# Ledger of designs, part 103: designed miniproteins, single chains, continued (3)

Each design is a single chain, and the fold is of that chain. pLDDT is the mean over its residues in the fold that is shown.

## One batch from the design tools (miniprotein)

Design m11798
Fold by ESMFold2-Fast:
Structure m11798 (fold): chain A 88 residues (1-88)
Amino acid sequence: AERYARLAAEGARAAALGSAAGDAAKEAGGVLAAMGAAIAAALEGGEEAGRAAAEGAREGAREGIAAGGEERAGELAARAAERGARGA
């Protein structure tokens, strides 16, 4: 549980930061953070962990973008992905 939650957080952070250039890229970053979290969590914890991580990452990225930019989007996506994966 701990390991795949951490991997989900790392995947979400990397995906969000990789797309953070301009407003359209910031919105796309939320989707990519969710995909990164889902892939990372699924590799260790299976489909349910991946789905939960993806849902959290998407929500966290949106909150972060609204709150003030790419770093915040990555941080909130990572935290939400980790919580989602742990809960699965």
Scores: mean pLDDT 62

Design m11799
Fold by ESMFold2-Fast:
Structure m11799 (fold): chain A 66 residues (1-66)
Amino acid sequence: DMEAFLKKLRDRLKEELKEIGKLTEEEIEELVEGIIDKVRQALESGSVTIEELEKRLEETLEIRKE
């Protein structure tokens, strides 16, 4: 389900950007929304799959493991 994936991605991106502490809440919202729009467009065009994006996200999270 694309919408479920995009919701999880949005929540995760907001959390990560807040931890960086360099951006205002407005800047975080704008950046996240821009990323989500691009991801949605790519998924709708078939340029990428949810599975591919989830795999890339998981690889990124592995790098962040304490």
Scores: mean pLDDT 73

Design m11800
Fold by ESMFold2-Fast:
Structure m11800 (fold): chain A 60 residues (1-60)
Amino acid sequence: AAAAYQEALTNLIKGVKAYQDGNYEEAIKYFEKAIEAAQRAGNDGLLALAKSYLEEVKKK
């Protein structure tokens, strides 16, 4: 169902906002939740995108 996709997108947006605010630990948490939700949604594109954001924030 659409719920997992919506969770992934919502957490991805929250992660990006936290990253822009300098809250890196919070951003990591949201990106991890986005990865989990994207995996449950079976959306490989969204999963790859969330993983890329997580990798970038961990380097800062």
Scores: mean pLDDT 82

Design m11801
Fold by ESMFold2-Fast:
Structure m11801 (fold): chain A 60 residues (1-60)
Amino acid sequence: SAGDDLLANVAAHLRHLKAEGASDEEIRAVFDAIVATLRALGYPEELVARVRALGEEILA
């Protein structure tokens, strides 16, 4: 689905940044920007919540 494709792309991007040596602060800033953008574009809150959970998992 489009939502699953979006989650996969977000996960790949954040994991790539972490692998390239980005700090937790840098990754959080990118993640916060993605969440804000999705909300501004009117994406469902269920999808936004899934992106947040994914970001927390990657930063754990």
Scores: mean pLDDT 83

Design m11802
Fold by ESMFold2-Fast:
Structure m11802 (fold): chain A 65 residues (1-65)
Amino acid sequence: MVEPEYLEVEIAPGEDFAEVLKRAAGVSRVEFAPGVDPAQLAPGRYRVAYVKEGDTLLVLGYERA
C-alpha cells in the first residue's frame, strides 16, 4: 500500500491551490484523487496528504491546519 507523505502550505488570497503545491513540492504537475475538490479553497494554512511520482504530485486529501 502506498504510504502518503504530508506537507503544510499557506494559500494567500487570490492564489491557486495547485500552483501553491507546485511551488512547495517542486513539481510541474498536480493531480487530485477522486472526491478531492480544491476549486473553492479559502485562503489559509492547509495540511496536504500526497504521493509524489516523478514530476507529478497526487493529492490524496487536505485539511485546514
Scores: mean pLDDT 77

Design m11803
Fold by ESMFold2-Fast:
Structure m11803 (fold): chain A 61 residues (1-61)
Amino acid sequence: VNGVFDEETKAVVERLRAEGRDTVPEGVSLADYVLSDPLETQAFMQADKDKDGTVDEAELA
């Protein structure tokens, strides 16, 4: 990914973090946590570089 795209992804992730929506709660799947916005959903998946499918327990444990 180009630097421009990386910076925009980071900005979106920081916005989600400010709203407390950067982590999927336990028991809630990614599908249920979908932000209903293509941009934010895409950034969420981009942030998951490990491609583990979720960002809830992957970072904590």
Scores: mean pLDDT 54

Design m11804
Fold by ESMFold2-Fast:
Parts: sequence; structure tokens; C-alpha cells
Structure m11804 (fold): chain A 61 residues (1-61)
Amino acid sequence: LERELAELARTPEGREALALLGKIIEKNGYVSDEEIRKVAEETGLSVETVRRMAELLLEQQ
């Protein structure tokens, strides 16, 4: 999990996605499917990648 999160943060797109997801979690306490799609669209990452990032940030397996 930690190594996977580090790999995702190695790209500029991955780092931007993590920052956006972090702000959403701080504000709302969760990330909706709509927010996941929006972050994917803004960063150019796949919805599946962004969903996995959100799960890792929320400490979900």
C-alpha cells in the first residue's frame, strides 16, 4: 500500500490527483464517485487509478 501510493505520486499527474483528493477529504471527509471522475478528468488519470488513490488516502484496502 505505502509503496503503491509512492509510485502513484512519482508523476506530476499523480501528485496533482493526490493533492486534489486530499483537499476533498479534508473538506468533506469522503470522496464521491463524481469527485473521483472530476479528479480523473482534471489530471488525465484513469478513474480506476484515482479511485485507488482515494481508497489509500482514506486508509481503505
Scores: mean pLDDT 75

Design m11805
Fold by ESMFold2-Fast:
Structure m11805 (fold): chain A 86 residues (1-86)
Amino acid sequence: MEELKEFIEKIEEKIKEIEKKIKEIEKEIEELKEKLKEAEEKGDEKEIKELEEKIKELEKEKEILEGILGLLKGYKSWLENILKKL
């Protein structure tokens, strides 16, 4: 039973790590979106393209991490329910 509790704690740690990484990516996306607005106002087509591509890459990374986070949270909840029944 102790082993199951330790495993749940490890999943919780991984959830926190992923949540932190998602927040860092969200902040970077916001900063890039502000830079994109400035580049659009200046008419810098090259900078606009580069910023749009970087934003898309970060949004994809965020989606993957959110997917993993959802799976980990679901798995943790399932394990916690098993632990409560034992």
Scores: mean pLDDT 85

Design m11806
Fold by ESMFold2-Fast:
Structure m11806 (fold): chain A 61 residues (1-61)
Amino acid sequence: MVERTKEQELVIRITATKLRIIGLEFELEITHDEEEQERLRKELEEEKKRLAELEAEEAKL
């Protein structure tokens, strides 16, 4: 049985964030519109910062 522990929640959030980063990087590669590229770069930076925070939180467990 999988229990919803703080550790399990962090692992799920870290994995989801990593997958989102991969998706954003792929979208940025195929995007031709400058305005859309700017939005994707901003989202990518935000997700990378979130990943760093989540990994730092996991390291404290």
Scores: mean pLDDT 80

Design m11807
Fold by ESMFold2-Fast:
Structure m11807 (fold): chain A 72 residues (1-72)
Amino acid sequence: SLLDRIEKLEKEAIKLAEEAVKAGDVEAVRLALKALQLLTEARTLLASGASDEEVQKLIAQAEEYLAQAKKL
């Protein structure tokens, strides 16, 4: 489900942010937090009955930020 995908990405983003903080990687922290913000918006839209397309767009943007953070 979309909720399961959001929850999995939230866990990945939190772990990445924790690792980035420990490493002193400010840019990776920033990107992981941006991803978490988008995932929070996706959860809110999903809970309010927004279209799957709108929710998926936010998930895709969050995945892009996480991919960028992982390269750092």
Scores: mean pLDDT 87

Design m11808
Fold by ESMFold2-Fast:
Structure m11808 (fold): chain A 64 residues (1-64)
Amino acid sequence: MEEYITVSKLVPASADTDAALAEVRAEAEAKAKERGLEIVDIRESVVELGNHVLVTVTLKVRPK
């Protein structure tokens, strides 16, 4: 019944991490909408990897 949608993006450490998170979140939400799913939780993660930052958004979704 419940499912997870995860979208990640690797960006340079000099990039706008907030903008990258917003893009990844929009992509994840678009995938949920395309599948006709209700978003019940949103989790964001930012991991520093030397010269890069990995931004991840995980949505907990269910049928409407």
Scores: mean pLDDT 82

Design m11809
Fold by ESMFold2-Fast:
Structure m11809 (fold): chain A 82 residues (1-82)
Amino acid sequence: SSEIEKLEKEVAALEEKIKAGDLSEKPRLLKTLIKLGLAYLEAGDYDKAAQAFEKAARIAEELGDEKTAEQARAGAELAKTL
């Protein structure tokens, strides 16, 4: 979908900024990865949904957001069972 393509491009751009040293973009990357994971679930792209949620969990851990990390891991595990 056009929304998935938009979110994929936003994730790629945010990952490039973070790689270049702009760590302040991590919260935005986390939010965008969660949106992308949910969009993949709605589209039935379960493997891609699991990958997006696993990335989100990792970023949430780096930010000290344990609640969001646990929720993202749960989303990834759910996607792997579908």
Scores: mean pLDDT 90

Design m11810
Fold by ESMFold2-Fast:
Structure m11810 (fold): chain A 74 residues (1-74)
Amino acid sequence: MELPSEAELLLVAAEIYRGLGNYYYSQGKKDEAIEFYKKALELYRKALEVSTDPELRKRAEEGIKEVEEQIKKL
């Protein structure tokens, strides 16, 4: 059984926090949504710091863009 890379684990964690941010945003809980979005941004940025994989980096950059666009709407 192969363990996922540190970068893959950080990306998955970022996706989870992005999902939580989207959930709280849908419930009208803007302060909670912003908190989870900030956690997602931190984890995406950490994934970019530890990975040179173009596909993983693209996914992290797309996640950052989506989260930043959602924060601007709040």
Scores: mean pLDDT 85

Design m11811
Fold by ESMFold2-Fast:
Structure m11811 (fold): chain A 64 residues (1-64)
Amino acid sequence: MDEELRKKAEEYEKKGLEAYLKGDYKTAADYFQKAAELYYQVDPNSKKGKAAEKAAKEAEKLAE
């Protein structure tokens, strides 16, 4: 699998978590969504991708 794509996904996941902890749920959702997209590009059945997608949706709900 592509190492660079996985590292980029992990970076977005970290940025999403940092934004979430600051209460910036819109930014958190955007980063988690990007992380999920990259994880799914590496592995369409990615557990990390599904987790990031879930986190993005939860953050989006909190931003509303």
Scores: mean pLDDT 83

Design m11812
Fold by ESMFold2-Fast:
Structure m11812 (fold): chain A 55 residues (1-55)
Amino acid sequence: KEEEELKKKVDEILEYLNIKDEVSEEQYEKMLEVVKKNFNENVSEEAIERLKKAL
């Protein structure tokens, strides 16, 4: 169920950036991989900032 938590975190980040409806499937999967890489136990502010820069 770690995958469900990762998806929730990605969705929260997308809503925070206000771009959820504009993200392609490919970009969404890329964000999931970035969050998974940085989501060991908690998604830090640094992880969110990296996602913003990567997007």
Scores: mean pLDDT 64

Design m11813
Fold by ESMFold2-Fast:
Structure m11813 (fold): chain A 60 residues (1-60)
Amino acid sequence: DIEEKLEIMKKSAEDAGPDALIKGAKKLFGEEVAKVAEEAIKKGLSIEEVVKLIKEKYEE
């Protein structure tokens, strides 16, 4: 479930850039996770780093 959503989000972002990551996070995980992704991207984190942050929050 979570793994599949993370993979879909990561692939979309790799193809279309960090804006697609934020939109994917919002649709798949909701507003709270989208805010985390947006904050991380604004701080200069890579797509890979943002995906790791979301994974750690849910899988630890």
Scores: mean pLDDT 76

Design m11814
Fold by ESMFold2-Fast:
Structure m11814 (fold): chain A 120 residues (1-120)
Amino acid sequence: MTVEETVIGGENGESGVILRVTTDKQSIVTRVTQNEDGVLTISTAVADTAGNALYSGIAEKKAEKLSLEELREIARGVAKLVEEGLIKKYVKAKLDARGAVSDKALEEAYDKLEELLKKL
């Protein structure tokens, strides 16, 4: 497993982190940014090593101004929830459906992202 982090910072008051987690099976890219109006945007995308899209989601919430470390913690938390939720649910759905991804598995991964945002 490899983890790569890119910090976003600029004169426009936007701050954030892009976190890429790569395993032997999947790549998870999570972007967490907050603008000057306090709008927190979280996006995540998961692909397998063959380039097949497994999941993508985006969520927005107006929040108090967060530090760069808090944005990092959110990005790590989302990546972990997506990895644990989506990969496990994807494998189960694929086995149950004999090679098909269940839309329900993707919806459950999105619900976990919304629950994370409710804690902010």
Scores: mean pLDDT 65

Design m11815
Fold by ESMFold2-Fast:
Structure m11815 (fold): chain A 101 residues (1-101)
Amino acid sequence: MEEIRELIEQARKSLDAGDLETAINLLEKAVELAQKRMDEAIKNGDKEKIDEVLELVREIGRLAYRALQKAEEMGAPQDLIDKAREILEKVRELVEKLEKA
């Protein structure tokens, strides 16, 4: 979980600095790690860890949404906008799975 928190904080700092590419790449890595931790927590029936991962996934979603809005406003490359959208779609999938667990 600490690795995911570190990626979220680095993504926030990159986003605040206007480095959208770095922020989006960090969020992609964060959502991939969150999926792995989610699968482990669900398999083990660990309700506390499920709730912790859900909180982290929601934070990733908030930052990804901010990144998408900034990317669209700044006219960022389409591949970067698409990547931010893919992260948001993945976040929605993970939230749904975690809430049903």
Scores: mean pLDDT 87

Design m11816
Fold by ESMFold2-Fast:
Structure m11816 (fold): chain A 82 residues (1-82)
Amino acid sequence: DELEALAARVRALVAALAAGAPLPAEQLEELRRLGEEAEKADPEKQEELAAEAIRVLLPELEPEQAREVLELLKRENLARAA
């Protein structure tokens, strides 16, 4: 399952970053910029920016794939929060 494999890669990258793994400065700056834009954006635009952040972590993804990964991660987070 390609979507599950991509979601697993995003989860692994986030876990590695939480454990102190370094990101290249260019990727860190892009994530910071997207975060600042998200604070000023409406909820619909915030979801677009979140999908763009996934593509910063996995630049090989097409925009549609990044959106599908985001939706899967959102569903998993909602199930965990419930």
Scores: mean pLDDT 75

Design m11817
Fold by ESMFold2-Fast:
Structure m11817 (fold): chain A 63 residues (1-63)
Amino acid sequence: SASEAEAKAVGEAARRAALEAGMSEEQAKRLSDGAAALVKSGAFSPEQAIALARREAEEYRAA
């Protein structure tokens, strides 16, 4: 249901959050791809997908 541009923007936001949390490029790519896929499938809104990705990144940082 989301546009390709919306999914891309969500993926970029998720990647930034992952890298800021200290994740590797490979981990950041997985988080980015996952968040974008949730938006493309219509399971999550862009806001929900970004919030989930930021939570995942914060959990990693706190570990």
Scores: mean pLDDT 83

Design m11818
Fold by ESMFold2-Fast:
Structure m11818 (fold): chain A 73 residues (1-73)
Amino acid sequence: SSEIEKLKKEIEELEKKIEEIEERIEELKKKIEELKKKGEDASELEKELLELEIELGMLLIELGVLKTILKKL
């Protein structure tokens, strides 16, 4: 049905967004490590990292809900 196809598309789009955020988190972790090795202030990047980790957590919960709905259909 069109509703199942729409849900599958939402799951695929969400999985892609999760992958993009995970890549950004890894990039930020590397930048934070470089700054700390130089004795430079990483506070702004650490705040950005925390915000991305919170967003990732919320998206993973949403993905779990959507996958559960799809399995029950």
Scores: mean pLDDT 89

Design m11819
Fold by ESMFold2-Fast:
Structure m11819 (fold): chain A 87 residues (1-87)
Amino acid sequence: MSEEERRLYGELMRLMAELVRNAASLSPEERAALLERIAELARGLSLDSVEEAVDAARHLAAQHPDDAAVQALLEVLERVLAEKKAE
């Protein structure tokens, strides 16, 4: 992984953690905006980095199984991964 890609991956992981931590205090519009920022960052990463992000999101989902925000996060990242695999 390049230093730039590692930096972007780190930013993605920080936004994912922010979404999970603040899910209950965010408005629906703020949650949608964070999910879109996460998707945009993920689209800029390599296939391998997106696979790592999906694995991280699955780990978060395992820790918060009934959290709708975490489920939405996983769905967004799995969609980006599917798009990358279709390329």
Scores: mean pLDDT 80

Design m11820
Fold by ESMFold2-Fast:
Structure m11820 (fold): chain A 62 residues (1-62)
Amino acid sequence: GAAAEAAARAAAGGGPLLAAALSGGVMIHQGWDLETAAREAARASGASPEVARRGAEQGGKL
């Protein structure tokens, strides 16, 4: 959603893992499953699927 996209944009200078952590973490806190959050975080941040999954896992723990 818009919040995840805004988080990804804000983290663009922090690299793909940070962008994925912010966008994926927001999605997980909103009730999305890890696989869906990781896939959408990858699309939003431009990170690889592996990096996006790691980011979403870390963001979801915060």
Scores: mean pLDDT 72

Design m11821
Fold by ESMFold2-Fast:
Formats: C-alpha cells, structure tokens, sequence
Structure m11821 (fold): chain A 70 residues (1-70)
C-alpha cells in the first residue's frame, strides 16, 4: 500500500530518532523526494531489485523492513 508523502516524512523522522543506519535514512529521503513506496524503500535499502522484494510474502517484507529500521 502506498504511503502519503506526510506518512513517509514521519517514517523518516522516526528512523532518524531511532539511529537507523545511514543507508536507511538515505533511502527514506530518496523515497520522499521521488515518490517511491515502502516496498521501493526496502528494495533500495536492501540493495535488491524491487521486483524481487515484491515477490516476497508480506510477512517476509515486513520483517525485512523492521530489521533494517530497528
């Protein structure tokens, strides 16, 4: 599901507060700037082709995103 720019901005602020890795912060900044959804952000962070990540189960993708942010 796509996030609004406002929701994505909040996610970026939370990542910064939690001390997420620089790569995660950069990916969220890119997503906000270029309108990439959460799955696109995860793909950039993981260095994986977005099509590969979209083929993962929602549970697997959610765990990957949680692990990268926390």
Amino acid sequence: SPLSAEELQKLLEEAKKRGAPEAVIKALEAALKYGIDVRGVAAIIAGVDPATLYAMSDEELLELERKLLE
Scores: mean pLDDT 62

Design m11822
Fold by ESMFold2-Fast:
Structure m11822 (fold): chain A 64 residues (1-64)
Amino acid sequence: GEEYARKAAEAIAAGDRERAREYAQLAGLSGNSGGASAVGMAVKDGASGETARRAAEQGVLSDR
């Protein structure tokens, strides 16, 4: 799940919301908490917390 969550965050940062949505679904994220999971995993894996946080705030992950 962590790899897909990270890719979702990076896709949103790049403006690719379609890919971000696909990756969020593959990661098994659900509800508003899905965004928080993506943030945590992306930060831990070396991605910036700000980038992951922006992805969550976009609502793409929270829609799942």
Scores: mean pLDDT 55

Design m11823
Fold by ESMFold2-Fast:
Formats: sequence, C-alpha cells, structure tokens
Structure m11823 (fold): chain A 63 residues (1-63)
Amino acid sequence: MTPEEIVRATAAQALLDSGASLAAAAERLGISPATVSRLIRRARELTGTDDVDALIAAAERAV
C-alpha cells in the first residue's frame, strides 16, 4: 500500500467520523464510493487493527 493510499484511507475515516456518508466522503476525495471502501479494506489488511474493522462496518452501513 502506498503512503498516498494510507492518507486517503485516513481522510475517509475522518470524514465518516464527522458524520459524512460514504458517498459524501467519496465526493470530497474525488474518487468513487467503491474506491473508498477498497482503500479502507486494504488499510485493514496491512495494519490489522480492529478500529479499521469498525470504520469499514460504519462505511458499509452508511451506503
């Protein structure tokens, strides 16, 4: 995973935590909702943290 992808995943987390939907986060980042979900999942695979799992669950619920 590139540092750029990690930054985007973190930005997506911050947007979702502020109450933005998955679609709104994707719009603000200039990428598709599917790409946001993929970045978050990839971050979880590489970091192995439970907080990323919670973020993925929240993102999937928001769509």
Scores: mean pLDDT 65

Design m11824
Fold by ESMFold2-Fast:
Structure m11824 (fold): chain A 79 residues (1-79)
Amino acid sequence: MELKEEIEKKLREMEEKMGELPDEYEEDKKRIEELIVEAMRAYMEGNVEEAKKLFEEAMKLLEQKVEEAKRRREEELLR
């Protein structure tokens, strides 16, 4: 079984979504990057379940922040 494709797909999706976050979310971007690094380390060590959990946490945080940024952008456009 090869997790490389799954990890690469998640990383690509996360990079795309991170591009949607403005600079005010820099700290959140760093936290998400830290989770990705931890997930990659777990994956390289063969801790598949831990890697998957960390990627899911990173993805959920990213989605939450993207939705928050989208909401703020909509409020700005309504000026």
Scores: mean pLDDT 75

Design m11825
Fold by ESMFold2-Fast:
Structure m11825 (fold): chain A 78 residues (1-78)
Amino acid sequence: MLEEKLKEAEARLAEVLKEQPVSLEAAYLYAEIGRIYYALGKKEEAAKYFGKAAELARAAGAPQEVVDGLEEAKKYIE
């Protein structure tokens, strides 16, 4: 179920953030959580998580194309 996947993704994110608060892995998990919220019809939460993913990806030195993709996903949801 989507709710179970959300819970698992949030638990993984919490562990990753304890090890390294700024990382591509954390950015990926924020994006995954955003996608799950979107599938649940919670667009406001999805946009928030994609925004966090874009911020972390940029801070972690991700290619601009990756950051742009996450920002575009947020705009499509809003």
Scores: mean pLDDT 81

Design m11826
Fold by ESMFold2-Fast:
Structure m11826 (fold): chain A 58 residues (1-58)
Amino acid sequence: MELYRAVEDFEARNSLELTIEKGDVIEVLERVGEHWLVGRNLKTGEVGFVPVSHLERI
């Protein structure tokens, strides 16, 4: 699976977005353009859109 780590906190503004905290590991499910991806937070099990700018590949 493709894994990223959150380098910055991000709080979801709606039910389609994913809340992440710095240090969280995110599994990439789908890439949606250059700014967003659909990920699963492995800590919470929640799925949603997350900004690529807040993530680094591990």
Scores: mean pLDDT 86

Design m11827
Fold by ESMFold2-Fast:
Structure m11827 (fold): chain A 67 residues (1-67)
Amino acid sequence: MSAEEYFELGLEAFNEGRYEEAVEYFRKAIELDPDYAKAWMLLSAALSHLGRDEEAAEYDAKARELM
C-alpha cells in the first residue's frame, strides 16, 4: 500500500468514528511519507477524539511545520 492508500483507509475509519483504527492507518501513511502534512493533521484530530490531547498537540505542531 502507498501513503495515499493508508490515508484513505484512515479517513474512512475516522468518518465512521473508529478513531483507534484511524490512528493506525495515519501512522502508516506518515511512516511511508513523513512530509504528508494532512496525515499528521488527521492523526492529531483522531488522537484528540480519543482524549490523547498531549500527543494530539505534538502531531499538530509537526503538521504545521510541514505547511
Scores: mean pLDDT 85

Design m11828
Fold by ESMFold2-Fast:
Structure m11828 (fold): chain A 114 residues (1-114)
Amino acid sequence: MKEQAEKFKKLGDEYEKNGDYELAARYYIQAARLYLESGDFDKAIEYAKRAVELAKKAGNKSLEADAYTIMAEAYLKRGEFDKAIEYGEKALKLDPNNPRAKKILEEARQKREE
C-alpha cells in the first residue's frame, strides 16, 4: 500500500512539473487516500493539501472538494474534531451533495459532543 501511495505521489510530482494541475491533483488525491488507508494521517493531510492548491489552479471544484474531504477524514481519525468539521464544511460548500463529506461531518460532530 505505501509503495502504491509513493508511486501516485511521484506521478503527481511529474504532472505538476509539466503544468498539468488537474492530473497532478488527481494523483495526489489517490496518494492521500492510500496514506489515509495505511494510517499515515500526516502524509494524507500533506498530499490532500497539495491537491487542494492544484485543484484551485485547475479550476476544478470537485477535485478541491475531494481533497478537503480527505483532510477532514484524516483529522477525524487523529481525533482533531474541530479541524475535521472545518474541512468537511469546506468540502460541502464546494460540493453540497458529497456523501463522504456529509458522513465525516456527522461523525466529527458526534465525536466532539462525546
Scores: mean pLDDT 89

Design m11829
Fold by ESMFold2-Fast:
Structure m11829 (fold): chain A 86 residues (1-86)
Amino acid sequence: SKEKKELIRKAAVLYTAGQLWVVAADVSLELLEGEKARREAAENYRAAAELFDEAAKLYEEAGEEEKAKEAREKAEEARRRAEELE
C-alpha cells in the first residue's frame, strides 16, 4: 500500500541519518582529543540511537520485522557506545 511504502521510506531516511551520526561520533573521537571529544561523540551516539529507535518503530508499523530488529540492534549499540564514553 501507499501508506506502507511511505512508512518504509521514512524509516530508511531515519536509519540512514542514524548511521551518519555514528560516523560523526567516530570522526569526533579521531580528530578531537580528551574530554571534549568524548562528550561530542557521546552526544552524537545518543542522537543516532534515537533515530534508530524511531526507524525501528516505523519499520515495525510497516510489518518489516527484520529491518525493525536491525534498527533496534543499532540503537542499542549506539547507546552502549555513548555510555562507555561517560
Scores: mean pLDDT 88

Design m11830
Fold by ESMFold2-Fast:
Structure m11830 (fold): chain A 78 residues (1-78)
Amino acid sequence: LEAASDDLPAASPEEQRAVAEAAAREAEALLRAGRLSAEELAELAERLEGLARKAEEAGLLDLARALREAAERLRAAA
């Protein structure tokens, strides 16, 4: 997720979309694993919100919504 976030500002729209989708899938996998602390879940949610803002700037509104929904689920689990 850290590396993916760093790549977003320089990426093409297709690359930004792929990164956003990968981040959302990773968040869901981590939730299912149940191994993250409340602090780790909150930190991951904050990163997903950052990616959602970048997705909105790129016009990827559906992906931005999905990333925010994933972030909200992580916060609820924290």
Scores: mean pLDDT 71

Design m11831
Fold by ESMFold2-Fast:
Structure m11831 (fold): chain A 112 residues (1-112)
Amino acid sequence: SLEELKKEFLKLVERAIELVEEARKLLDPASAAEVDKLLEEVKRLAKELEETKDIEEAVRIALEIVLTFGRILGVIAAEVDASGDPELARLYAELARVHGRLVEVLIRMEAL
């Protein structure tokens, strides 16, 4: 059902936010500011997703969340390349796995 897929998706969003909040502590101030802005957008979209009862609206919002986390991953990847920080690389890998799971749930929402 849409309700079950929304619950699963929002749980993954919560985990992704936790990983991003840990990763941002290891970023330079400019990269951290960019990530903070994108994270605010994710939090806004997550509230919209929680409130919607329309499947087409839920898919649209979930896609926007997936794309925004993709942008966050891009910022973190650039910092991993620049710094060589192994902890940041570990957090990136964990976030990338959660991002993949978000994409899987989105595909299942589109199939409803």
Scores: mean pLDDT 92

Design m11832
Fold by ESMFold2-Fast:
Structure m11832 (fold): chain A 68 residues (1-68)
Amino acid sequence: SGVLGDSSKEAQGRLLVDLAVELYRKGEVSPEEALELLERWARERFPDDPEFIAEVLERARERLRELE
């Protein structure tokens, strides 16, 4: 866990979560498929930050759980 984060990085992470959740809400993907897509996007955008990738995925799982 980081105490100081890049606000741009945090905003990008939230955008990726929002996009994955939106695809699920539209009925275009399952929750599992949404998480797969999000993981690929996050690995491409933050390849040097596995902890942040995990954080982004956990946030998406939480939001998807609330919608199920």
Scores: mean pLDDT 80

Design m11833
Fold by ESMFold2-Fast:
Order: C-alpha cells, then sequence, then structure tokens
Structure m11833 (fold): chain A 70 residues (1-70)
C-alpha cells in the first residue's frame, strides 16, 4: 500500500499502549482510528482485547461482534 491509512497507524499505537498496560491511551487511539475509518475491523478487535483485559466483558463482546460483522 503506497499511502498507508492513518487509522492503521492509530491501531498500532493502541496495540503498543495495550502491551504497556496503558488501557486508557489504548482505548483513546483505537477510538480515534474508528473516527477516521468506522468500518476498520482491526480497531474493533483491539478495543475488544483492551476491554477483556480490563474485565469489561460486556464492552468486549460488543466490539468483537462489530468486528465479526465487518
Amino acid sequence: MINPDFADALVRAARTYLERGDYEKAIEFAKKALEIDPNNPEAYRVLAEIYEKMGKTEEAEKYRKKADEL
């Protein structure tokens, strides 16, 4: 891909913060990615992973379902 999607860069930032345990920043960057590309399944998957690690099962299920629908 010659012009990388800015949303993809934000998803990578979200994964970096998730790996560091900074769930607040991970959520922030994943949501920013969805503001740019609301149909990005990777952004929804990252949000599901973040909420699962936070123990927010209902939120995780909602985002996983959205990723599966795309």
Scores: mean pLDDT 79

Design m11834
Fold by ESMFold2-Fast:
Structure m11834 (fold): chain A 65 residues (1-65)
Amino acid sequence: MYDKALKEIEKAGKELETADSLQKILDIIKKTMVEIKKMIEEKGEDDPEVKELKKKFQEVFQKVS
């Protein structure tokens, strides 16, 4: 699951570069958040993999926000 969430974050970064509407940006964000939420639910917020995914998500998001 970690590898899948990591790939979704990386994919979100690429999709955000080509997104031409606010709706597409929001959809990319929601999809990425769902994968991160699944990792939190399965492993908990204290898991090192969950913390790393949150950091990568913030890095991708800061470039758009």
Scores: mean pLDDT 74

Design m11835
Fold by ESMFold2-Fast:
Structure m11835 (fold): chain A 71 residues (1-71)
Amino acid sequence: MSDKQKAAILYAAGGVLRAAGDFYASQGNLEEAKKDYERAIELYEEALKLDPENELAKKGLEEAKENLKKV
């Protein structure tokens, strides 16, 4: 598996966790939302270590960090 392929998988996993965080935040479960956003941030950062030019991972990271500040 190439670094770019691995980065794509990490980005996809981060997106799922960010979406889960959004869901929990919408339900008022800020504790679970925080955990999911923190994990999404870690996965996006790993994706960017493997593929630093991944614009989708950069945007996902920024959005997850912004969402984390709100919970």
Scores: mean pLDDT 86

